# Designs tried in a protein design run: designed miniproteins, single chains. Part 95

Each design is a single chain, and the fold is of that chain. pLDDT is the mean over its residues in the fold that is shown.

## One batch from the design tools (miniprotein)

Design m3163
Fold by ESMFold2-Fast:
Structure m3163 (fold): chain A 72 residues (1-72)
Amino acid sequence: SLDEQLLEAVRAGDAETVRKLLEAGADPNARNEQGVPALVLAGMAGHEEVYRLLLQAIEESGVEPPAFDLEA
């Protein structure tokens, strides 16, 4: 599945493959068999480019990030 391929690319730090899979419709909120989200896998492995790609895709998928706090 696209989600499984996304998780493997995230573990490998392959930002190009991650980008292509996200463009193909892979779920950026995909979780591995241990229930760890792709975003967390990228962060733990230090794959900064992959982490940024996943954050952008999560926002675009309709998952609202925490509201920005601005002083009134």
Scores: mean pLDDT 75

Design m3164
Fold by ESMFold2-Fast:
Structure m3164 (fold): chain A 62 residues (1-62)
Amino acid sequence: VPQVRRARATKDYTATTPDELSFKKGDILSVLAEVDSDHYGAVLESTGETGLVPKEYIELLS
C-alpha cells in the first residue's frame, strides 16, 4: 500500500471478529487503508499482525 500512516491506540481493545486486531492503549499501528466508515486496515507494530481496527480506538499521528 503506497499510503501508510502511523496511529496510536487511545484505549485497550479486544477483537470482536476474527478479522480485527486486539491491542493495548499506547500501541503503535501502521494504517494501510480506510476499509469502511468505522475501520482502518492496520499493522500492529509490536507483533506485525495485520487486521481491522475501529477508528474510535485509535488516533492518527501527524
Scores: mean pLDDT 80

Design m3165
Fold by ESMFold2-Fast:
Structure m3165 (fold): chain A 87 residues (1-87)
Amino acid sequence: EREKLLKEAEELGKKAQEYLEKGMKALAEGNYKEAKKYFEKAYELLEKVIELLEPLVSEEEAEEMRREAERLKEEAEKLIEEVEKKA
């Protein structure tokens, strides 16, 4: 059901956002190992969001959510690389 997939994607996206926030806090505190862990968790959740929305690729609303998740995933990847360079 479309509504169930959209709601599940929204919940996972919110959880990914929480992990990104925790990662940013750890990064600000100089805890590079913890920051990397949180950014990796966010990345995994964003991949799941994209996968959940794949069957709805023809739906404009789902496509917009997928594009947002892809952008956040790219940001998480860059943050992981930055942490690795500093660690």
Scores: mean pLDDT 83

Design m3166
Fold by ESMFold2-Fast:
Order: structure tokens, then C-alpha cells, then sequence
Structure m3166 (fold): chain A 82 residues (1-82)
């Protein structure tokens, strides 16, 4: 769920797994998971303004097939509200 994704992102930030992903790295991860470029670009837009740890957590779950692009966008919007 989006709430579980938010908790995992906060955990990774606390562990010091900090670093920003590039737009190209996010796009490549989404494409590798079988999603369209349009879906990848929507994920890039949603992940802007998040910490590197939050971006990494969402992108890893997307790449593992645990979340859809729509779920990833929802989780990113919830993280931005906190």
C-alpha cells in the first residue's frame, strides 16, 4: 500500500541511504519493469522533490513489480504532504 511504501522510504532515509536518482535512471528502471515511456515520465514528475532514499525505495519497488506506476505516484504525493 502507499502507507507501507511511505514507511519503507522513511526507513531508508534513516539508514543513511541518501543520494538523488537522475531522471534517466528512473526512466530506465520503469522501462526495465515493462512500463511505457509515458508512465516512466509521470513517475519522474511525481518523484521530483523527494529525497534520494525516498526515490530509491519507490523505484526499487516499481522495478521489482511490487507497485504500479499509479501506486508509485500516489506514494510520492503522500510523502510530499509530510
Amino acid sequence: SAKDMVKEAKRLVRMGLLGYLTDDQIIDAALSAGYSRSQAEEVVRALRGLTGGEQLAIVNMLQMGKVTPEEAIKAAEELKKE
Scores: mean pLDDT 73

Design m3167
Fold by ESMFold2-Fast:
Structure m3167 (fold): chain A 95 residues (1-95)
Amino acid sequence: MLSEEEIEELLRKAFKKFDTDGDGTISYLDLIKFLKKLPRFKNWSDEELLELFREADVDGDGTLDFEEFKKLVKKLVGTDDPEKLAEFAKELIET
């Protein structure tokens, strides 16, 4: 069983992969482009992904910080199950 710390480390690795300039945020456009490469999102519309992004983007600035990114991941996976969150983080890292 993965610890809460191990899951957060996997999510942070995924976040850093998309945070290419190191400013601590990722753009929605960059994130949606990568999500569309994952088999689980192949049939999702840009509008469905945008709705989840808007729910996670608490300040409405069009970017996600790490806390907002964690919120988005939980919504995309549809569960707080640590194993499922870890699987998804690994998929993001491998994309």
Scores: mean pLDDT 74

Design m3168
Fold by ESMFold2-Fast:
Structure m3168 (fold): chain A 99 residues (1-99)
Amino acid sequence: MLESPSGNRFSQEEIERWQAVADRYFEEPVDVELLLKSGVSPLHLAARRGDLPLVEALIAAGADVNFKNIAGLTPLDLARLNGHDEVVALLEAAGADTA
């Protein structure tokens, strides 16, 4: 769950860091806060696209590699479903749960 009784799961500082990464790498504007409120992280989009530099930058910015989207899929699941072997290897090295 993104929302909690004591506030958001993510800090404003974390959201701002991920927004800065998204602004640099996405050709189309992406509102990271709105995306997270819809149950999807920018790391899910990067993993689905096979955007290795964006995945690496988001992990470096502290993105949760085990965040499940509204469908219950992690970034690792999306990378595997789309055949992005380099992204799969990077996510596994970053501590993605493979079980």
Scores: mean pLDDT 74

Design m3169
Fold by ESMFold2-Fast:
Structure m3169 (fold): chain A 63 residues (1-63)
Amino acid sequence: MIGDRIRAARQERGLTQQQLADALGVSQSYISQIERDKVFPSLDRLRQIALALGVSVDYFFRD
């Protein structure tokens, strides 16, 4: 699911959940919820996450 892909990309960049949260101006709790697929981010937020992680948005939607 999308949360697992976000976690994988974040870990490959050596970022903690707090560091990714700080980069996006959100709480660490929000990143944790997204990575656990408890919340689904908006498309605009997902684009910001992709930019921060150096991946394209389609990376999260590959089947």
Scores: mean pLDDT 80

Design m3170
Fold by ESMFold2-Fast:
Structure m3170 (fold): chain A 75 residues (1-75)
Amino acid sequence: MSDAELELLFKEIDKDGDGVISREEILPVLKTVGAQLGIEDVEGLWDEADTDGDGKIDYAEFRALVARLEARRRA
């Protein structure tokens, strides 16, 4: 994905427009993408992205999460 596509997707998931995504907002997207890629532990990928354990991720953490999903598809 391009940075522009990731920014647009982030804004669509970020319903409040506060610049962060909650676990509940992103999990359905991660489960759908994970199922398509054959990735079983999508919740583990969230836990790794949410290093603070605050239940939210910003745009930089979201980009890192997507990069990890793509890396698992190639590995």
Scores: mean pLDDT 70

Design m3171
Fold by ESMFold2-Fast:
Structure m3171 (fold): chain A 62 residues (1-62)
Amino acid sequence: AEPTYAEDRTVTIHVSRLDAAGNTLEEFSVTATVPAGSNVTQVSEILAETIRKARAERAAAA
């Protein structure tokens, strides 16, 4: 059986991007809420969307 969450969960995601020389190009954290009953696939989709949105917002602010 695919694992599911029994209740809403808050997840913090840490993102880092480095160049070929090891310099940090991007480093940030975002928080996402995972609804109760979410399976692993749904969690992955929520995390991917949250990261994509955060990157777009950061790019728009720069």
Scores: mean pLDDT 74

Design m3172
Fold by ESMFold2-Fast:
Structure m3172 (fold): chain A 56 residues (1-56)
Amino acid sequence: GRRAVARLDFVATTPDELSFRAGDVLEILGRPDEDRLEARLDGRTGLVPALLVEEV
């Protein structure tokens, strides 16, 4: 599947967002818009800021 590595820590502030730590490897499920990715980490899914992750 498509993967991305987190550049920085991120703390979700809304129910639709996914929290992560720098260096976490996220599975990318989609791109609803240019600013956000839908991702999965450890069985949880949510929106992440695209600028805080690097697709690999």
Scores: mean pLDDT 84

Design m3173
Fold by ESMFold2-Fast:
Structure m3173 (fold): chain A 158 residues (1-158)
Amino acid sequence: SHGSRAIDLLDRAAELLDRLHQATDVEEARQLLSEFAGAYVGFLLETGRLVAADPSFAAVARETADATYADETALADAISQVDAALGAEYRALVERAHSHWMTLTPEGFQQAAADFQQAADLLVNGMGGGIARAVGDQAAVGADNLRAQAAALAAALA
């Protein structure tokens, strides 16, 4: 089901964030962030398909959007301490992604997925030691929050 695929992708994304938190090399951090983005974009698209098939999942999709927005704005703040311009650009992409996701339409989920991919690409392309550290520090909190989101989605599917 779309829900089972969404949970599997969240579990994969959480694993990648755990590894990103432990990464000590910039090139490893870039690779892990790229893989995380793929898993998370996949999760978002499967969630959009789930909501389109069954609107009763709208509430858990909104809760997941707000949790993601909180994590991603915390990351934007951490990035801004290293590179203010990069942090501002990242925040703008996160805000746009959240606005698209909150429409709960297939088009909104597609646009949010594209915005999150663009945000990840921005960090990968701009990644030096300071950005890798900021991403790694936030990754541990992000991993725990993704596991909570997976548990909430699993409960909604029961």
Scores: mean pLDDT 91

Design m3174
Fold by ESMFold2-Fast:
Structure m3174 (fold): chain A 74 residues (1-74)
Amino acid sequence: MPLTPLGKELMEAAAAGDLAKVEELIARGADVNAQDENGNTALHALAAVKDPAVAEAIARLLIRAGADGSIAPK
């Protein structure tokens, strides 16, 4: 699917390690499996997060919301 505005904002929040913003966007109906033009999802954006505890917390939220870690980039 093309990346929705919420899906793009979700990726940006995930990459920034903003747990509260990720929760807000999921509550607003963001597609947790939305892929960018390279096939990256919000789960892939966690590679940019410096704090592993924050990355893990966001990963758990995304997975509970239906994120599929087996989705590969293009």
Scores: mean pLDDT 75

Design m3175
Fold by ESMFold2-Fast:
Structure m3175 (fold): chain A 56 residues (1-56)
Amino acid sequence: SALAKQLTELEERILVRLITDPDATLAELAEWLGVSRATVSRHIRRLEELGFYTRT
């Protein structure tokens, strides 16, 4: 994707984790990254909107 320049380091880390562990929960991601579940959910939505990730 040509939009990789628009990802934050946090969003890139979320994307890599979801690719390597697609069963990872919002709670596990939040704990691993030291942020709230709402923060993780917001970044996942942005990754979906930019076309880097789908929940399917």
Scores: mean pLDDT 76

Design m3176
Fold by ESMFold2-Fast:
Structure m3176 (fold): chain A 112 residues (1-112)
Amino acid sequence: MSKAERQAADVASFERYIAHLPEELKAKLLAAYREVVSDPRLFLDVNWRDKYGLTPLHIAAASGDVHLVEQLIKDGADVNAKDKDGYTPLDIAELTKSAPAIAILRKAGAKR
């Protein structure tokens, strides 16, 4: 699989996973995910924010990747970080109905 084919497949899988989210939030998360797929090193900086204020933890919560959520929290991610529209990682995890991600975020001190 070429790099472009892998990137397209990863984006398509993420878009399918977040299909139930509000359209505006889905568009922001897709834009952020495309940036990360183009430069995976962005996930190494837990304090990275895109133009909408989304952090790696928002993207991990949206993807339902429990291992990535745990790793980002361990690396010092702000579990209560808000994007420009006021969404926290917990808000996104609740919208995607990821019970394991919700549990981990709440255990780490995420507020409603």
Scores: mean pLDDT 78

Design m3177
Fold by ESMFold2-Fast:
Structure m3177 (fold): chain A 125 residues (1-125)
Amino acid sequence: SARQEELNRELLLAAGNGDAERVRELLEQGADVNAKDLLGRTPLHLAAQRLDGVPREDQVETVRVLLEYGADVNAKDDEGRTPLHLAAESIRTEEDRAIVDVLLEAGADENAKDDKGLTPADLEK
């Protein structure tokens, strides 16, 4: 329905903004925790990538809320990338590893390969 599509779009945006409270509100309203954008990315993909201007604690809380509501920790985007691939690629400081650690604790497959045959560890620089 148009309402479901709007809830899913708002969830994807809120997840990409690291807005844990808004994510929870949208999930309680029936947004699909595993909704996909035009690139096959789920809310968990968007929350797990580097979020400029978002405090790390807010990003961690957003990831935890999505996992609490049943986000598929091993969902693949259109390039075969999991949330763990995006988190690993996004590491710039030691604090960025907090997202990787949360995903691994939730059962993320550290051996998952993207469409280029790369694991999350292969994307750490």
Scores: mean pLDDT 89

Design m3178
Fold by ESMFold2-Fast:
Structure m3178 (fold): chain A 155 residues (1-155)
Amino acid sequence: DPRLLVVDENGFAPYLHSLARYARSREDVELIRRQLELGADVNARLHPVFGGRTPLIEAAGNDVSPYAPEVVEVLIEYGADVNAVAEDSPLKSTPLHEAAGIKNPELALKVAEVLIKNGADVNAKDSKGKTPLDIAEEVGNKELAELLKKKQEEE
């Protein structure tokens, strides 16, 4: 039943952002992949009232699911912009800023590693001038903070 596989001729997929944010099963990952195969715009922005976030920004902030790293990988496979900015959000966060804020330290590290491997800017500043390192330190993601500090020193 393709009831959740809503993709129009312009690539509009109203469930892609919510599936990316809340994917909790293998079936959710497969639904994301299927929407992208049907021509969903992987870089689609939510309405400005919701911060203009892309599916990758939503997936990178998924703090509830062990599938979040795989969802991030699938979105990048289909051409997601790893350095997308939530332009209409007060914070103007990138995917790596969202990953740094994940409260589960192991999940935060795994998501951030996928983003960094695919060219995420570790020096990106949000609207408050905070880097992903600043956010990881504030949240207490110690292992991720150590990785980000090393990457800033190497670049």
Scores: mean pLDDT 83

Design m3179
Fold by ESMFold2-Fast:
Structure m3179 (fold): chain A 71 residues (1-71)
Amino acid sequence: GKELKERLLKLIGEILRIIGEIIELEKELEKAEKAGDKEKAEEIKKEIEKLEKELEKLKEELEKLEKELEA
């Protein structure tokens, strides 16, 4: 019912937020690499990797919820 739709919207919102953060960090990474700031580039790469792992977990939760909606 309504509760399942609320859960779906919240999960989609979290996924979109993380995707947005990754895009921003990728732009900052490009700037750091162009500036030759190796330390900053390494820190940004680690942050992107962390967010990508979080995104993968949320995508798995979304797939489970989609299967629940089809049942």
Scores: mean pLDDT 84

Design m3180
Fold by ESMFold2-Fast:
Structure m3180 (fold): chain A 96 residues (1-96)
Amino acid sequence: MTPLHEAARAGDLERVRALLAAGADVNAKDVMGWTPLHLAARAGHAEVVRLLLEAGADPEAKDIRGLTPLDLAKAFGHEEIVRILEEELERRRREA
């Protein structure tokens, strides 16, 4: 796990900003295949999810079980994050 994984899981928005500004890999995977976006979505941190997507996080990244950040948001009942991720996926589909 990177410091960015820890900050995203904790919902520490300012630490996420500082780490991204310092060149942290927004799409780094931990031993479970989780990116920082997976951890923010699982933990229910909507503002961190928005910041990570703005920084280039891949909303289609799959963990070792094949689960995306959207799958984790749905599993943990985070309706605002489900909406954010579905809107981002629709935007990418329309722009492709």
Scores: mean pLDDT 87

Design m3181
Fold by ESMFold2-Fast:
Structure m3181 (fold): chain A 75 residues (1-75)
Amino acid sequence: MLDKDGDGVITAAELKEALEELGYHPTDEQVEEMIKLVDKDGDGVISIEELNEFIKKHGLGLDLEKIVKWLLENT
């Protein structure tokens, strides 16, 4: 799961761990760039609402693998 703490936000650490569980090995810089693409406020975390709006804008659906691939290709 991306949100392991159930606090309604995704941190850089949680995103990195989720990517590693999917077999990816992102750098800390790549994870920060991914967050910046979704997080418009620049606070370094992604809310569930921000993630849902991002998914909707890019037509990715709820397919985590497609979301991850898009972020990796665009960071």
Scores: mean pLDDT 68

Design m3182
Fold by ESMFold2-Fast:
Structure m3182 (fold): chain A 59 residues (1-59)
Amino acid sequence: SMIEEAAELIKNGEFEKAIELIKELLEQGMSAREIAEKLIELGVDPEVVEKLIVKAVLS
């Protein structure tokens, strides 16, 4: 799934690609909160998740 791919990109330090997938998930109608919760469930640090979601929303 796209959310699992985003989590793996974040874990591998590929933040720019992860931001692009987060933007695509937002465009598909997933809320920022739902994306954040799913990324945290997949083992991403909450602080990193918050930073990347803010960048995706504001870019």
Scores: mean pLDDT 87

Design m3183
Fold by ESMFold2-Fast:
Structure m3183 (fold): chain A 60 residues (1-60)
Amino acid sequence: AVGSIVRAVRDYESSSPCCLSFKKGDLLKILEKIDDRLWVAESLSTGEKGLVPARYVEEV
């Protein structure tokens, strides 16, 4: 759900400025679910915001 905390299940490095890079185990706050594949999230460790692949995160 929007406002949920999710955890990265793997490392992800993005070359795109619109996408968020993260490491396995990072905690992210979900800001918006655009579709079933891409969510807007904020990294709790860095404060950076961006698009994340929904398949690479799990709700905690």
Scores: mean pLDDT 79

Design m3184
Fold by ESMFold2-Fast:
Structure m3184 (fold): chain A 83 residues (1-83)
Amino acid sequence: ATDAEGRTPLHYAAEEGNVPEVKELLENGADVNAQDSVYGYTPLHLAAMNGHETVVNILKHYGADLTAKDKYGLTAEDLAKMN
C-alpha cells in the first residue's frame, strides 16, 4: 500500500532508521525499489540521506538498486555525500 506521496511503509522505516521494521517489511515482500511520487525516492535514498548505514546495508542485501535516480538525477550515494 502507498500513501498520497506514493510512499510505502518501507520508505518511512528506512527514513526513520528502524532496523527491525525494515527487516520485517522486506521479509514480508515489500518492494525494496519502490519510488515515491514526489521526489522519486527509493527507501535506499531515504536511508542514505538520513545517514542510516545499517538500513542502507540491509536494503543492499535485499537487492536495492544502487543506480536508481531521484527526480534531480541523484543516487542514494550522492545524497549520502551531502550529509
Scores: mean pLDDT 84

Design m3185
Fold by ESMFold2-Fast:
Structure m3185 (fold): chain A 59 residues (1-59)
Amino acid sequence: SLEKLFRLLSADGDGYITPEQLKALLPGLTDEEVERILKEADKDGSGRITLEEFKKAFE
């Protein structure tokens, strides 16, 4: 599930996915695609995606 993938990416338990972790999950992504995904999911403008934002955007 998306939650399981998110937990694997945020191993330190801080509850965030970075652009680098998105590229690790989806190695075919360009920088522009990563920025688009961040803009769709990053509702607080932190430059990182929370689990809640990730689920809302990609579930």
Scores: mean pLDDT 67

Design m3186
Fold by ESMFold2-Fast:
Structure m3186 (fold): chain A 72 residues (1-72)
Amino acid sequence: LSPAERAREASFQMLDVNGDGKISEEELRTFLLSSGFSEEEAEEAIKEADKDGDGYITEEEFFELLEKYFPL
């Protein structure tokens, strides 16, 4: 895996404390804010990532979000 892919996987694993393959909106918001996002920017990104509106972000949705907002 590339360093970027490893970083994304590690970030997801840190946020997915339950190991269920999903991140809560709250966990993602905290990550985005710590990454320099404003509250409004974080909320917009979360809404875009949570396509089914269930309050959880899958690994695939998380990687799509990182590719969009944290391109290498």
Scores: mean pLDDT 73

Design m3187
Fold by ESMFold2-Fast:
Structure m3187 (fold): chain A 60 residues (1-60)
Amino acid sequence: GMELARAVHDYEGKTPEELSFKKGDIIEILEHVSDLVWLGKSLTTGKTGLIPRIYIEFIS
């Protein structure tokens, strides 16, 4: 099934490659790029980008 995470804090992307999100947003995890940075798709905005893992929690 889909690997889903929830944002635990607001984040504003520092580069165009980074995903911006709000606390509570649901994000589909597409790839574990590294232990600290994952690629995800916001189910709120439909945008994809790199996510710092510290700002998300797994929900499924």
Scores: mean pLDDT 84

Design m3188
Fold by ESMFold2-Fast:
Structure m3188 (fold): chain A 65 residues (1-65)
Amino acid sequence: PLAITLNNLGALYFSLGKYDEAIKAYEQALEIRRKALGDNHPDTIATEEKLGLALIKQAIDKHLP
């Protein structure tokens, strides 16, 4: 399924330090999972947590004050 592929791509980009690409992949996976499963589903929450971590890493990489 597309959401699983996007989640896996997000994880790959994250491991490569490509946080901008990881964020985009996780955002797309999250939108699909929210529409299919709802906001409170464990898979949706897991994707939200991964997106949050990627956003934190991106902010650090961009020299967040």
Scores: mean pLDDT 79

Design m3189
Fold by ESMFold2-Fast:
Structure m3189 (fold): chain A 91 residues (1-91)
Amino acid sequence: LLEAARLGDLEKVKELLKQGADVNEQDEEYGYTPLHLAALYGHEEIYKLLVEEYGADVNAKDKFGRTAEDIWENPPTEADALLLEERLAKQ
């Protein structure tokens, strides 16, 4: 589910949630939920689906204390998202 949300694969997100995937699962590295990843990578349709149909926890915080809404309100540009991914790969 996390990878599908990160990649913007709306069909795969729907499929996995219908199969009982945990809408509030967190990655081990940064504590990102699917909602955090949808916000971080700008996938508005996935973000809305997770909140409106599957009741994603909008108050879930990553390891940096940020909610998905915090990321959505101050999103990195697409270039900044790539820089973040580059920095994470080096650290």
Scores: mean pLDDT 71

Design m3190
Fold by ESMFold2-Fast:
Structure m3190 (fold): chain A 81 residues (1-81)
Amino acid sequence: NDELIAAAMAGDLEKVKELADKSDLNEALYAAAYAGHVEIVEYLLEKGADVNTSPSVLTLAEAAGHEEVVELLRKAGAVDE
């Protein structure tokens, strides 16, 4: 949902936690990765967000210059193929 994506983009971890139980975690992961919010990316991956349903999330984080997010995504099994 747009509200979850907006919260993830803004770095509002508490709002993401409230909304994650009611929405697709993959959209929030994509937004947080793009914005460079390491803590939100880590939380969403721990909650079971699927990096395979967002094949560009690794490339997106790299393009945005967020090296810490790139490392988290790679550790979670994201591949550049």
Scores: mean pLDDT 75

Design m3191
Fold by ESMFold2-Fast:
Structure m3191 (fold): chain A 75 residues (1-75)
Amino acid sequence: VEELFKEFDKDGDGVITAAELKEVLESKGEKLTDEQVKGLIALADGDGDGVIDFAEFKTVISDPNDHSRLKKILE
C-alpha cells in the first residue's frame, strides 16, 4: 500500500493531486478524462479539498463498497 501511494505522490508532499493521479494512471495504460480522475479523488476525499492523503488512500483501497474500480486500475 505504501509503495502504491509513493507511485502516485510524485512530489513527495504526502498528498495525491488530480494531476499526479492522472499521470500514474496514464503510465499504466489507463486513459481517463480529468472528470473521471476527479471522480476517483472525490471517492477518497473526505475533506473536499481535491487531494488524497495517505490515510484517505488506504481507506479507498480497503473500502469493500467503492474500492473495486481504483483497485482494478492499480492491478
Scores: mean pLDDT 64

Design m3192
Fold by ESMFold2-Fast:
Structure m3192 (fold): chain A 62 residues (1-62)
Amino acid sequence: MKIKAVALEDFTATEPGQLSFKKGDELIIIEKIDRKWWFAENVKTGELGLVPSDKVKELGEV
């Protein structure tokens, strides 16, 4: 199940496998790996990686 989300604030990846984004970027959540990290796509860049769950808002299923 994929979920559309929006970034609530900027995030810069500090570790391999993390995804950078800017506030307002559209994200597609692909898998919730754990409560803190979700595997997502940044729709603007097409890049994939882990995003911190506390910095994104779920909008609904796609």
Scores: mean pLDDT 84

Design m3193
Fold by ESMFold2-Fast:
Structure m3193 (fold): chain A 103 residues (1-103)
Amino acid sequence: SAATLGDIDAVKSGVDVNARDELGRTPLHYAAGAGHLEVVKTLLELGADVNARDIYGATPLHYAAAQGHLSIVETLVAAGADLDARDDFGLTPRDLLQPEEAE
């Protein structure tokens, strides 16, 4: 993350962009799954953990890949997201991101 010291202080003082809900999901998980590219970029600027895992071991990249949000996949990978991170079901974002159907 390329967040400045001022951005980090603002996050610590008012908004925790890495806060987890009861499912272990961060704001970045929801933005990535919903296809909100501008929100994803803003969360990454504010220091969101690109490799955060929910209670099932899924990362924001799993959510973007499962929904086919290719621009978000590219943005998260550029920010250091792990394409080979396995969830609790043994699936990686790479396994979910298929460019062609194997017939």
Scores: mean pLDDT 77

Design m3194
Fold by ESMFold2-Fast:
Structure m3194 (fold): chain A 60 residues (1-60)
Amino acid sequence: EPFLARAIEDFEAKTEEELSLKKGEIVEVKEVFLDGYLLGKSLKTGKEGYVPRYVLEKIG
């Protein structure tokens, strides 16, 4: 179930599969994993990658 979320803090990617975010960026969440990670796409940059769940707050 895709939904929109906002980054509530900055996140620095440590691998090419992770998505770097700055606080306030909007992310389309594509998938939620049991691992505590999400697969998201930044609406600002168009890049996709994994983000820790605690970095994002669901919008709407």
Scores: mean pLDDT 80

Design m3195
Fold by ESMFold2-Fast:
Structure m3195 (fold): chain A 92 residues (1-92)
Amino acid sequence: SLGEDLLQASILGDLELVRELLAQGADVNAQDANGRTPLHLAAEYGHLEIVKLLLENGADVSAKDLNGETPLDLAKKYGHEEIAKLLEEALK
């Protein structure tokens, strides 16, 4: 599905594919089996430009996965300081 493809593109850091999938109507807040959204995965894997693009398309910054973790929690956990700062600003 477009949602599954968006989740995978967000893991892989494929910015152009993320842009194309969103243009085709992929759900920006699609969830995997662990409740993780594209924003969770981009934050975990350190893809700053994808985080920006997902936020521009209405990604839910407050979404919690099945472990109760937000995208901000994952950015901090994996040491992505610029992404963490961007997500903190988006929460204000």
Scores: mean pLDDT 92

Design m3196
Fold by ESMFold2-Fast:
Formats: sequence, structure tokens, C-alpha cells
Structure m3196 (fold): chain A 74 residues (1-74)
Amino acid sequence: LEKIKKSKKLLDALGAALYAAALAGDLERVRTLLEQGADPRAVDENGESAYDVAAKLGYEEIAAVLLEAAKKQE
């Protein structure tokens, strides 16, 4: 995970919406986007995921939901 290829494509329409929902603290939107197939492991161009943003902002519930989705995705 140390070497990451940064690309705008990593934050496509669903990924961008998931990131924005995490920034807004919108738990219902986060759940809906994950159900629609949004990738919880997708990273922003800075290498930050929606989880990283939620955790940094103190949205513990959203951070937990994103972590669980990432673990189940396998």
C-alpha cells in the first residue's frame, strides 16, 4: 500500500459522491452509495479515502460503515 498510482479515475462519479457524503456527515447517503456499488477503498487524488476523511472529521459512524464495507468487499 506504500506505492499508490494516483489518478482522477480513482474518484469516479460514485467515488466522488461517497467522498462528498463522508465530508457532509451524511450517513444515509454513504449507505445508499455503497449499496449502489461505490468502492469504499477508492482514494482521492491525494491518496485519501472516504474513510480517512470521515475519521479525520470525527464521523465515527460513517468511518465504521466504510471500514466494514471495505472488509466485506473481498
Scores: mean pLDDT 72

Design m3197
Fold by ESMFold2-Fast:
Structure m3197 (fold): chain A 82 residues (1-82)
Amino acid sequence: SPLLEAARAGDVEKVKELIEKGEDVNAQDPETGLTALHAAARAGNAEIVKLLVSYGADLTAKDKNGRTAGDLAREAGARFRP
């Protein structure tokens, strides 16, 4: 997904552009089950997390390993400022 790749890269402007062009904010990668929110949370990118949530990102979506974006943010928590 272009949106997943932009979120993984930390590209705030590209994430916004893709959503405004009609990309599904909740699109899942078919191999991993990852959404853009999962990628942003894993990267600890609070700006992209907030942006995706503002566009209706599903906080309960699970990846192929049963992990939510919140679970991935917790794994990254040593580097995430509250």
Scores: mean pLDDT 80

